# Designs tried in a protein design run: designed miniproteins, single chains, continued (3). Part 63

Each design is a single chain, and the fold is of that chain. pLDDT is the mean over its residues in the fold that is shown.

## One batch from the design tools (miniprotein)

Design m10178
Fold by ESMFold2-Fast:
Structure m10178 (fold): chain A 100 residues (1-100)
Amino acid sequence: SPLEKVVEWLRKQLNSDKITPENLEKIVLYVLFYLRSQNIKLSDVLKDPEKLKLAAEYIRAALKRLGIETNLSDEQLEEVTKQLFEVVLGRIKPEDLKLL
């Protein structure tokens, strides 16, 4: 399924078996909630580098709350965040997701 492809991509990207469909949903909802608190839409994240940086910071916070450690740089996490939201917004297919 599309969801299983995104989960497998993110699991490989973060090198973590803690990435499950449930935890991916929790990460996405956390980021959406905090972006919305700052009046930022997902579509705006892909248009504005500063908003993308903020979204990546929220992904890092969500991962930390789930006990998922990552050594990805801020720039690497921004690229992961961009690809994740491009899939969520239907701009690319899960098959188009690339590992860093």
Scores: mean pLDDT 89

Design m10179
Fold by ESMFold2-Fast:
Structure m10179 (fold): chain A 88 residues (1-88)
Amino acid sequence: ATITVEVTPKTLSPGSTLTVTVSDAGIGGTVRVFNEKGQIVAEAKVDENGKATLKLPEGKVSQITVTAPGGAAVIPVEDGVAGESVPL
């Protein structure tokens, strides 16, 4: 199954709360936020409604991933703006 991911807000501010909405194939999966060094700086579980909320760290975000048993997707982040989800 293909996982699709949306983030709200699309503009990522340090210390703000992010809502991640995932298609049904991503339910029960894990959202991870990566910094410029490729380190995981925030993590949240996708709930039964396909949503996860997490607090953004201070500093730059490079990408957001969703990983579930049925698949994975990545959202690239450029200049603090989240792009479209790419299935992995």
Scores: mean pLDDT 81

Design m10180
Fold by ESMFold2-Fast:
Structure m10180 (fold): chain A 65 residues (1-65)
Amino acid sequence: SLEELAEKLGLSVEQVKDIHNLKTDLQLRVAAHELGVSVEIVEKLREGKPTEEDIEKIREGIAAL
């Protein structure tokens, strides 16, 4: 669920909803930069199909901020 994904990432539910609502390549690139991950990982988050490895990379990126 959206709430479970937010908890795993250490983000708010609103932040995860914002990621799911990204529409343009530029928005995806900005989100990827802010999270410290690749655009492909952000695209998987938007589609609701991130792997456990994708989630781990996002957590590492956020921890480095």
Scores: mean pLDDT 72

Design m10181
Fold by ESMFold2-Fast:
Structure m10181 (fold): chain A 66 residues (1-66)
Amino acid sequence: GELARKAGEYGKNGDVDKAGELLSEAMRGLSDEEIEKVREKGFEQGNKTGDKSAAAYAAGEAAYEV
């Protein structure tokens, strides 16, 4: 879960490119159902806020929790 945690931290700090890179690596170990949960949480926050950093942070947190 360490890559997912770091992805969330980079997203929160506005480094969306690095957050996306680390999130992609974290998702390699997840099931299809877990990946879908991560996508759903990122999409939900992105749509709610319009903020890529908020979306990346939410996705990273979701990837850490699954």
Scores: mean pLDDT 75

Design m10182
Fold by ESMFold2-Fast:
Structure m10182 (fold): chain A 88 residues (1-88)
Amino acid sequence: HHHMEKLREAKKVQEEAIKKIEDGIKTLRDNYARREAEQPLSEEERRRYDGAIEGAKNFIEKVKKSKDPETAKKYEEEALGMIERALA
């Protein structure tokens, strides 16, 4: 197994993961703004949205530091799951 091939694959997965998380953050912000305009969100719901956005940003940093595609994919899944829960 070539260490360089593993790093190259990790970089591809990292770039895809970062884009998906960034797209999710945008969706979260757009949904937050729309819901707030239609009906005021509870303080708990606002904290959930804010927490999910900041958590997703933290996962982007973890993805950038991952050295294998498995780890990058795991952080992507965790970040998207957090975004999905906030959107529910």
Scores: mean pLDDT 81

Design m10183
Fold by ESMFold2-Fast:
Parts: sequence; structure tokens; C-alpha cells
Structure m10183 (fold): chain A 57 residues (1-57)
Amino acid sequence: MSREEAAARLVRIATAYMEGAPEEEVRARLAALERESGLRIELGVVDGLPVIRARPA
């Protein structure tokens, strides 16, 4: 998977979360992206706002 493709998928997942997708579904989609891209993906909360971070493995 390319970095650009991984970034595009991450944006789509973040958009779904902002549109009210369940956290369980969002976490499952992030885990799938992590497996396919080889990136380390973290989902956290800062001051009540969801924050998604992707790092090289």
C-alpha cells in the first residue's frame, strides 16, 4: 500500500468517525489499515477531541 493511499484511507475513516460511526467500527477500520499499510496507528482523545496519529513501523 502506498503512503498516499494509506493517508486517503485514514482521512475517510476520520470523516466516518466525525459523522457518527461507532468507535468499535472506527477502531476495526484503523486496525485493518495498520495491517495493510505497515504503519502504527493510534487513536486518542485530547480535551474531548478525537486524535488519530500514524507513524512508520
Scores: mean pLDDT 74

Design m10184
Fold by ESMFold2-Fast:
Structure m10184 (fold): chain A 95 residues (1-95)
Amino acid sequence: ADAEIERLRAEMQALADEKIAASPDGTLTLEEFKELVDELARRFGLTDEEKQYILDLAEAAIEESGNPDKKLTKTQVDLVLGGFEAYLRGKAREA
């Protein structure tokens, strides 16, 4: 449902922003992002396939950035969350 996807996106954004604000350098490691995804899966009942999809997006964003520290910036996190929202909306149209 669109309203459920909108709530999920808002929750993802809020948790990511809190973790970024708590970070000394304003970034998230891949492991910190995995913890965020696990929390979202617990709250919203994400499938293993949906969890893997969002993690694949995060890993791709890190590789495309060329960042040697393997960290996600605020901009990269926002892009990953946007890509996952688009994925969920596509699945909802087929359901």
Scores: mean pLDDT 80

Design m10185
Fold by ESMFold2-Fast:
Structure m10185 (fold): chain A 78 residues (1-78)
Amino acid sequence: SLLEQAKQRFIEFAEKILGVDVSKDKETLEKILELFEELLKREQEAAARGRELSREEAEEFLNRLLEIGEEYKKKLEE
C-alpha cells in the first residue's frame, strides 16, 4: 500500500540521517514510526486548510528525528 511504502521510505531516510541501524532497537524504531504518523497527520490537517507544511514545520520534524537519534546514541554510551 502507499502508506506501507511511505513508512519504509521514512525509515530509510531516518537511517541515512541518523547513521544508525534502527532495526536493532525496537523502542527507537517505534519512536521514528510515531513521528512519521504525527507528520502525516499534520500534513493532512494542512491540506484540509488548503496549504502545505511550512519550511519551519518541516524543520521541527527533522529536529525531532535528530533528537530521537541523539537519545539512542546516548543510551548506547550508558
Scores: mean pLDDT 78

Design m10186
Fold by ESMFold2-Fast:
Structure m10186 (fold): chain A 100 residues (1-100)
Amino acid sequence: MSDFERLKELLEEFERKLLARELSKEEILKMVEEITRIAKKTLENSPKLSEEEKKKLIEGLDNALKTLKDMLKNNEPLSSILTYAGVFLHELREILEKLE
């Protein structure tokens, strides 16, 4: 499986689990960490993006992950974590569209 295909499968699984309300805060963080790792690898290997665009998208992913980690550290409620995870999914879908 390509990194791009694996990333798509992980995003679909993450969205399904979020909609089903099956994930704890810690499980949301773990899935976001794995998705971010694979997304960064996919971006680095993409022939469709300029090096500057890759850098900006990777920086955006790192900032999003940092924000989520800070939210958990500050003991934000699950509802806030779920809202942020939804925003993160939307941003990743836009990145995936650029990679096609």
Scores: mean pLDDT 83

Design m10187
Fold by ESMFold2-Fast:
Structure m10187 (fold): chain A 82 residues (1-82)
Amino acid sequence: AREELIARLRAEAERAPPHVRLLLESMIESLERDSDFLFLRALSKMVSGGLSEELKKKSDTLFLQVLANAGSKKAQEELAKL
């Protein structure tokens, strides 16, 4: 869930250097208020490993949801396969 991802990002921030930690904490705070696929994709580039892949997957899913809501049948079909 989103809350679980935020908790994992906070754990990553605690392990980061002070200047990176401040940036990550600011981005996490923004994510708690306003999450979209572009923001999640940007966050995926700030972290590594499985968390990066998970954020990218969430970003892709939100993008498909936006396209499906706009009436894209192909996006609706791809969401149904997830």
Scores: mean pLDDT 69

Design m10188
Fold by ESMFold2-Fast:
Structure m10188 (fold): chain A 94 residues (1-94)
Amino acid sequence: IEKAIKDAVNASPEDLKKALEALRKALEPVLPQEVIDAIVEGIEYAAKIRKEDPLLAKAIELSALAEVARALGDMERARELYEEARKLAEQALA
């Protein structure tokens, strides 16, 4: 799952659709559909802005990883990832 998120964020424009489809399939057994939709939309946005705003793209990636960790019951990892995402988002918007 973590690899699928990283692969999608770093996908080229021509590979992005396929990477997002692979990500959806990886998330289906772990997350409800509405959360999967939100993560996939966020990761698609992150991939599109990665060159222009790498800090915001990374913040979105870490937020998605945090949501997956939370769903798997790893609350400590989820907290760490959310805090790192917040720091990067603050830096991107400063």
Scores: mean pLDDT 80

Design m10189
Fold by ESMFold2-Fast:
Structure m10189 (fold): chain A 90 residues (1-90)
Amino acid sequence: SIAEQAQAELDARVQELGDLIAKGASEFEINEKLGELLLTVGSLVATLIQAGVDRATIEAILADTKAKVKELLPEKSHGVDEHVASLLRQ
């Protein structure tokens, strides 16, 4: 399904971020990859809404991605929470 494809894309982006952190990448590189991930989240949310995916499914995908990013970058938790909340406001 389109929701499964979105989950897989987000999982791949989270894995890329995790790999950069594990390799000791610079703060600049980590912040750039986080920015790319957050833009991808926004794009996929718009796609899922347009495809008629139910809100509960979208929120579950976002909650999963948010939890994984916050585990990798605890210091970015507030910014990630605010970004995700902004995407769900109507």
Scores: mean pLDDT 85

Design m10190
Fold by ESMFold2-Fast:
Structure m10190 (fold): chain A 61 residues (1-61)
Amino acid sequence: MIEKTVTGKDLTREGVRIIVEEEVPAEKIKFIVDGKELSFEEARELIEKDPDVKITIVAEP
């Protein structure tokens, strides 16, 4: 299991792949804000409205 907290500037497809060591399938990657699981697109929409929001990336390879 890999867990990393990031802010909006680091939430890109490339940034996520670097954090989860590039070999984890997309369906094994979760984005958590305030205890709620979001998709990558939902997390990106939140960050576009509030770039200081913190998102936790969790991966289970």
Scores: mean pLDDT 67

Design m10191
Fold by ESMFold2-Fast:
Structure m10191 (fold): chain A 93 residues (1-93)
Amino acid sequence: SVEELRRQVEIAIEDLRALAAASTDPETRALLEESIRLMEAAPDEHLEEVLDIVLEAIAETARRYADASEEEQIAALARLLAERLRELQARLA
């Protein structure tokens, strides 16, 4: 279970790295890089919560920004991920 959760989080991190590398917006890139750092810093016992945050952020962005451009969707995802992962880190401190 923990090994599978870690693998899923690692896959999510690699997907976010690909989005950051492809992004032409420095602000979006910085937010994605911050999200990656927060995910990497998460302890094993909170990997399920990290994965839930990522999946919920993706789903919410897809719903709210369905008619928006891909760049707008990625920017919205980046902001939402950074915000929610910061909140998680604050609770774990």
Scores: mean pLDDT 86

Design m10192
Fold by ESMFold2-Fast:
Structure m10192 (fold): chain A 73 residues (1-73)
Amino acid sequence: VLATATNGNILFTGGSDKQVRAYDKNTGEELWSTLGHSDDITSLAVSGNELTSTSNDGTTLTWDATTGELLSS
């Protein structure tokens, strides 16, 4: 894991496996995971229901924090 963010009861992770993952902080269960980046995820930021991820591939992606749906690229 190279990057983490938290919002309420959700923990977000990103790393060298190129996946953004969300976990329930109370249970540790994976809520969702998505692929969108082609290289290591270097940062995560959450604001309201939006999770923003940045990667060494030069892309920035915005996800729905509760579902993992891609909102913008």
Scores: mean pLDDT 79

Design m10193
Fold by ESMFold2-Fast:
Structure m10193 (fold): chain A 100 residues (1-100)
Amino acid sequence: MIVLTESGGGTFKKGETVTLTKKVSNTGDEDIIVSWYKQKEGEEKEFIDSIEVPGGTSGTLTVSLTLNSEDDSATYFARAKKKGSKEYIVTGEGIKVTVV
């Protein structure tokens, strides 16, 4: 089973710095790749980073963001896939960041 736990979202003011954290638990026997994306409504997702999480292990992705504009409002979400596969098996609900 793959469990994605997300924290650090909320409503922020312009000029604030936030830290977003994604914890990944892989209790399966297959290695997975977890990729983190930025998604704005109506726009294509932007790739940020990825980690490999071997079977039976856990990992953490952490990103620090300086929020310069209301245009920095987005959902930050991860997707997990088996290593060597193009199909995603789990998509996280995402961390919503709103800049006011």
Scores: mean pLDDT 77

Design m10194
Fold by ESMFold2-Fast:
Structure m10194 (fold): chain A 90 residues (1-90)
Amino acid sequence: MEKLKAAIEGLEKMKEAAEKFVETKDKKYFEEMAEELIELAEKTGLVYSEEEREEILETIRNTPEEELVEIAKRMLEKRAATEAAIAAAK
């Protein structure tokens, strides 16, 4: 249950960060979302070095805002569809 609880908390934080980024267009929220995603990936057995984490953040900082907004919107849409499917199963 520990991994499931941590995954749910991480997904919720990613959703909040993605929503704030789409609303404000402030890259700090996209970086926050990416950090939560990396942490979730590490819980599945992937290992990220400090260098790899910094490279991901630097890529985000150098990516145009409009491209990041499109990515965040797609992630939010996929999550909403998943939540709707889960709710329909209850």
Scores: mean pLDDT 75

Design m10195
Fold by ESMFold2-Fast:
Structure m10195 (fold): chain A 80 residues (1-80)
Amino acid sequence: RAAELQERIAAAYEAGDAEAARRAAAELGRLLAEHLAAKDPSLLARLLELAEADLAAAKTELERAIVEGALEGIRAAVEA
């Protein structure tokens, strides 16, 4: 499933579809955060910090949409 979500992000990126990229990134971010929470919850805090730094560095609307989606997914998993 993670590979399928990465393919969806890549396809949305190629199409310039920020909404589709954001949705796929949110699903991937949630899955990644859920996986990390099962292994080491401290890695979630670091992942969130890195994603917030990536958001500040995003230059295009599409890049920003991908990182915003990922942050939404990660936060949803952390709060669950």
Scores: mean pLDDT 76

Design m10196
Fold by ESMFold2-Fast:
Structure m10196 (fold): chain A 95 residues (1-95)
Amino acid sequence: ELSEEEKKLLEYLKKAVSKLTEEQKEALKKIRDRLADFDKDGDGYISWEELEAVLPTLSEIEQKILLQLFVLFDTNGDGKIDYKLLKKLLEEALK
């Protein structure tokens, strides 16, 4: 079951996904599948430093989507996102 906070994030994510083109949805799916590759230190979080390191390897569409996801999921403002939570919510939003 999703927590109330996770449900709120999922609703925002579903709304964002509904406005995407098919090309942007495909880019989002690719990001979802590659999230583990972005966690270079294996701590279960993606930091701004790790994000900056991977951005040059991504398309412009993927970069834009990844940055928007980071802003949305950095709820405590510490410059880190829980990528396992992000992956779980993306899987639910893309069903």
Scores: mean pLDDT 76

Design m10197
Fold by ESMFold2-Fast:
Structure m10197 (fold): chain A 67 residues (1-67)
Amino acid sequence: GVLTDEQKAAIRRYLIEELGWTEEEADRRIESLDEVIEKYNLDPDRMVELILAGDDAAALRLVLDRL
């Protein structure tokens, strides 16, 4: 994967503590996100920034620009 352990931990905390996701749901989402970032050659730092900001529309635009 392309996400660092620190980035994965930050997303995991956000999903569990802010959004109320289970540990299993959060871990599955992080795995899927890491795969998408690698597959579409996205900027992992920028994607993490947008996710933690809750800007789903901007995060989606980054994916669409690479499709």
Scores: mean pLDDT 79

Design m10198
Fold by ESMFold2-Fast:
Structure m10198 (fold): chain A 88 residues (1-88)
Amino acid sequence: MRKEIEEKFEEYLRRVREAARRGDDEEVVETVSGGALELLDLGATPEEALRKAEELAEAAREAGASEEAVRQALESARRGVELYVARR
């Protein structure tokens, strides 16, 4: 991956862990889906963006996010990536 993509991913990784630790399920969902879209804007492939979204969701689960929040985060990321690809 490009350096900018990895640096942006690390920023989102910190944000999602912090949101999960606070019990902020809404922020977990928004951070995972927003991270995938931001990585696409930086030139990641759809496959890379989805893989990174899965890594963000896993980090959130490890930090204490509910299974429901993790599920919603991945659904939102997949839908966002699908819509992004369809429009571009």
Scores: mean pLDDT 84

Design m10199
Fold by ESMFold2-Fast:
Structure m10199 (fold): chain A 64 residues (1-64)
Amino acid sequence: SDEHRRVLMEAAREARERGIADEDISRVVQEVADLWRQRGGSLSVEEVRETLRKLIEEVEKEQE
């Protein structure tokens, strides 16, 4: 949905502003897309936001 796309784009922008590499951002977005596909498209916007936040935080912990 448009709202899901908006959330993904906003999260990608925030991650870029925080210094996360484009390849890691692409990886995070792909993981969320895979989860959404596994759940038959039933992920809520809130679940997408939460999953993105956790994955971005994990990437940041791996990068100094």
Scores: mean pLDDT 75

Design m10200
Fold by ESMFold2-Fast:
Structure m10200 (fold): chain A 88 residues (1-88)
Amino acid sequence: SDRDLAQQLISIIDQMQNSDFTNRQQISSLRQQVQQIISQSTNPDIKGIGQRVSMIIDYILQNPNVDRNMVITTLQDMRDRINQMLND
């Protein structure tokens, strides 16, 4: 269900926030999981947030000196939006 996919996306965001951004294998694995959620969802909001998370992951993989605090703040904003969708 879209609710289950939204909860999976929150879990991935939580894992990203607690991840070492220099661990390219871990970050790439999270990217694959996000792409799977995007492909399975029919909800445009979940797809949109998932695509945004995927773009942030691509940015991390391309920029080893990324500002961790800026990334975490952006991820937290997306997590909060998903939580609002789940708590109608």
Scores: mean pLDDT 84

Design m10201
Fold by ESMFold2-Fast:
Structure m10201 (fold): chain A 99 residues (1-99)
Amino acid sequence: SSPVVYESESTPARLGDHVAHITAHPLRPDYLLLVLSAESPDAPEATATLYDENGNELATITAAPGSTSVKLVGPLPPGRYTIVLTTALGSATGTLVLR
């Protein structure tokens, strides 16, 4: 299979010292990764959740303070998805569109 098996448009969720986004799996091109990254070693704990267009939770990941966490997400059908990043400061949203 091609290393890129889908056409995608994505906007990361950004809040304080954190960013949450979806990326392709480096060794499994039919799979996606939910990545939650701290942009500072002093960044607090954060949680990122991926939802489908109907608001169903597909994956959730928590990063410890100052850390990056990655979660495997299985192949997703074409559609619109929302990434919700939550910290002690509140929440921010990102988007993923698969065609």
Scores: mean pLDDT 77

Design m10202
Fold by ESMFold2-Fast:
Structure m10202 (fold): chain A 95 residues (1-95)
Amino acid sequence: SPLGRAETIARVQIIALEGTIFALEKILEKYPDIPEDTKQRLKELIESLRQIVEDARKRLAEAKTPEEVQAILDELDARTNPLEREIQKLIDEIR
């Protein structure tokens, strides 16, 4: 079950990223009076996260070994970690 374990971890991380996307979209809906520049940067972050999730889902569907799933997880971390700080910074600008 090493493959099943790796797939479960990958699925949980993808779901967490989808949750982040949903939360950011709700911020845009709830706070329409945020500065347009901040709003545009949030929209760009949402689109970047959506692309990361889509790529990860596609690769995960084709993965056949634990090593292939681990490569997907490593790419997810590498692509999302820089965006986390930008998200926090933009949220601070709203407040």
Scores: mean pLDDT 86

Design m10203
Fold by ESMFold2-Fast:
Structure m10203 (fold): chain A 89 residues (1-89)
Amino acid sequence: SKVEKAKEELERIALDYLLGAITLDQAIRDLDRIIREYGRDAVVEAISDMLGMSRATVERMLRTRQGKKKIIKMLAEKVQDRILEKAQQ
């Protein structure tokens, strides 16, 4: 589905940001590209599901650059937690 593809792309961007492969500004540009490619509704659903936030909250945050920064950072934290749980006890 578009939602699952959006989740995969969001996780990849969050990981690239976490590892220092891209800057926060580059991650935001990539987020905007994902929104264009998969559509806003699918991306809102993906982020809402990944972060455990309401769709309305995610939509509001995606309207501003500061909200997008917060989303990228929160996605990176979720990816980091998942990696640490798998790599360490």
Scores: mean pLDDT 86

Design m10204
Fold by ESMFold2-Fast:
Structure m10204 (fold): chain A 84 residues (1-84)
Amino acid sequence: SSALEDAVEFGRYVRAAIRAIRELDSLSDEQKAALLAWADTHSTPEERRRAETAVAFVAVMEKITLSDEQRRIVIARTLHLIRS
């Protein structure tokens, strides 16, 4: 990919990660479980790595600390938003 294509794709994951973090407090336990199950069956290792990188970047940028559980849920929602 060109540097421009890579930047555009990264920006797409970053926007999805920002939205996923904002939605975290509004998700029920049932919705969180469904997102985790969905992500396990509907993501590739490459997509997961991109989502993990974007979530880590947004957490640093926004100065937030996510627990391991919150991070898994946010990654799953980021992947769901990318596939939508």
Scores: mean pLDDT 86

Design m10205
Fold by ESMFold2-Fast:
Structure m10205 (fold): chain A 87 residues (1-87)
Amino acid sequence: MLSELEQAKQNGLDFIQTSVQNAIKQIDQMVKQGVISKEQGEAAKKQIQALADKAKAQINNAKSVEEISQIVKDFNKGVQEILDQLK
């Protein structure tokens, strides 16, 4: 059975993966609707992937549930800032 910390890590990683998929879908829709260029969409996807890679590494090295919660909040804020710059 996973410890509370191990469960929090898995939940955090799952959240990041889901958030990346949702953000990519949103960017693809913005490109299809002509809100942003294909080049802007590709740049935003790369930025989101870089944030996800950083957050996953931080979660794997996290030593408390509180640290994981902060990493997830920082990741979510970063993704939102990237998406807001496209509007």
Scores: mean pLDDT 87

Design m10206
Fold by ESMFold2-Fast:
Structure m10206 (fold): chain A 97 residues (1-97)
Amino acid sequence: SMERRQAALVTAAALLAAAIEFASESDFPNAGEALKGLVEALLELAREIAEIGSEEAKEAARRALERAKEAIEKSDKLSEEEKKELLERIEEELERL
């Protein structure tokens, strides 16, 4: 159903944001690669939400992208160039929502 789809999008955005925050602070091998992969997944989800999402799903995506932005800015797991690239892409998706 459409309602189930929208609830799933809201949940997925929140879970990706939480996973991004966890990876950004984690000290396991490949934490930086995991962080990049999770941000990529959130960016792809945000693009879909911009096209087909309810207002609730769009708001969830905005909150998730803002959380990801803060996590990336504070993380020491990424190079400055990787941070700049991801932050620019997050701003583009925020403008699309």
Scores: mean pLDDT 86

Design m10207
Fold by ESMFold2-Fast:
Structure m10207 (fold): chain A 100 residues (1-100)
Amino acid sequence: MKYRVSVTLLVESEVPAEDLARAAEEGARKGVEEAGGKVLRSDALATETPRGWAVTVDLLVESEQPKNKLARAAEEGARKGAEEAGARVLDSSAAAVEVP
């Protein structure tokens, strides 16, 4: 089945936005792949807010795994990617929905 998986992180970081977004995206992709998903498409964006950076990762995934498992894997992967890049994760959320 195909899923659109979206991850949102609120992070505190001095890392450039592009490096932060890339780290979160790569982490999310790795998490999903380790959970048995195939990533067909990915993108990520980091935007500055008064509380820190809002990082959004969007993945198109093909998998037989449950959507909640893929969402959790993407969220944990994105958090780890951001933390390895030097960010502190203040908040995170993820959701997965089936797509045609």
Scores: mean pLDDT 87

Design m10208
Fold by ESMFold2-Fast:
Structure m10208 (fold): chain A 74 residues (1-74)
Amino acid sequence: MVELSEEQKKVIEMTAEALRLIGDMIQADLDARKIPDEEERKKLLEKAMEEAKKKAEELKEKYNIEKLEVKPLA
């Protein structure tokens, strides 16, 4: 077994949650790009960004991080 400090465990858990959030955002962007209607695509991207911002705020509060930002893919 690998013994980790409490701080190291939190960093690993935070990183795993952040990567999952990024993965969800990438998937949402890819799914939105499959939609031919520009307005429907924009609405889905806006909703995905809003949900991602909520998750980022939850992560910031959980791990006391003040500078976690969420951006859409270009």
Scores: mean pLDDT 71

Design m10209
Fold by ESMFold2-Fast:
Structure m10209 (fold): chain A 73 residues (1-73)
Amino acid sequence: SLVEEAKKILEEELKKTTDPSVKARLQQALDAIDTEPADNPYVLITLSEAAEILGRPELAEEFYKRAVEAYKK
């Protein structure tokens, strides 16, 4: 799934990142995946923000779109 792919990307980037603010944002997204359902708008928006930080705007847009759709349910 897209969420599983994002989790793998976040875990790999967290290993390489030395900036503590970036580490905190990536860890926040990983924690959200582990504590909330994958269709929770909070999980989806944190994944969108993490994707933006990682320079993946297409992935960020997809998660943002899913977050908006989840809010409508």
Scores: mean pLDDT 77

Design m10210
Fold by ESMFold2-Fast:
Structure m10210 (fold): chain A 90 residues (1-90)
Amino acid sequence: SRELLEEAMRLFEEAREALLKGDTEKARELAREAFELLRSVAPEEALPLLEEAERHFEKAIEAAEAGNIEEAEDHLLEAENLLRVVAAQT
C-alpha cells in the first residue's frame, strides 16, 4: 500500500503546516489520521520508530500551545527524520 503511505505522509505534511500556523487543533486531528494510516502499513520492525515519531509530534503540539515555537520546530524535525526511516522500511 504505497498509496496509503503517500496519503499518510501528505496528512503529516498538512499537520506540520497547521502546527506552524498555530492551528494546534487541526494539527492534532491531521496527525492522528496520518499516524493511524502509518500504523496500518508499517512493518512490525518500524513500529517502535513510528511510536517515537508520534511522541515527538505530540511534544511539538505541546510546545506550540505553550508558545515555544523553536522547541516545536525541533520536535517536528525529529518526527520528520523518524518518519523518513519508517517510510524507507515500508
Scores: mean pLDDT 85

Design m10211
Fold by ESMFold2-Fast:
Parts: structure tokens; sequence; C-alpha cells
Structure m10211 (fold): chain A 55 residues (1-55)
């Protein structure tokens, strides 16, 4: 259902956000910085998808 897809998108965003915060607080290498950036982008995409589905 539409509600199920919204829930999955929100859960995905939360997972990306949690992992992003971890790597951002542990930026000891360029690899950690790259991971934080990719997780941020993924979280933003998942949040936008959930918002799109709500419309």
Amino acid sequence: TKDELIRQAEETAEIFEKNRDYFESNKSSTLAELLAYQLRVGAEQARREAERLRK
C-alpha cells in the first residue's frame, strides 16, 4: 500500500541519518567523509520520496 511505501522510505531515511551521524562524528579519513556524504544524499532522497508519496 501507499502507507507501507511511505513507512519504508521513512525507515530507510532514519537508517541513513543514523549512520551518517556516526561517520560525521568519526571523520578521521577521506573514506569516512565520503561515506558520510553518500549517506546524507541517500537520507535526503528517501525523505523526498516519502514526501512525494504523501502528495
Scores: mean pLDDT 81

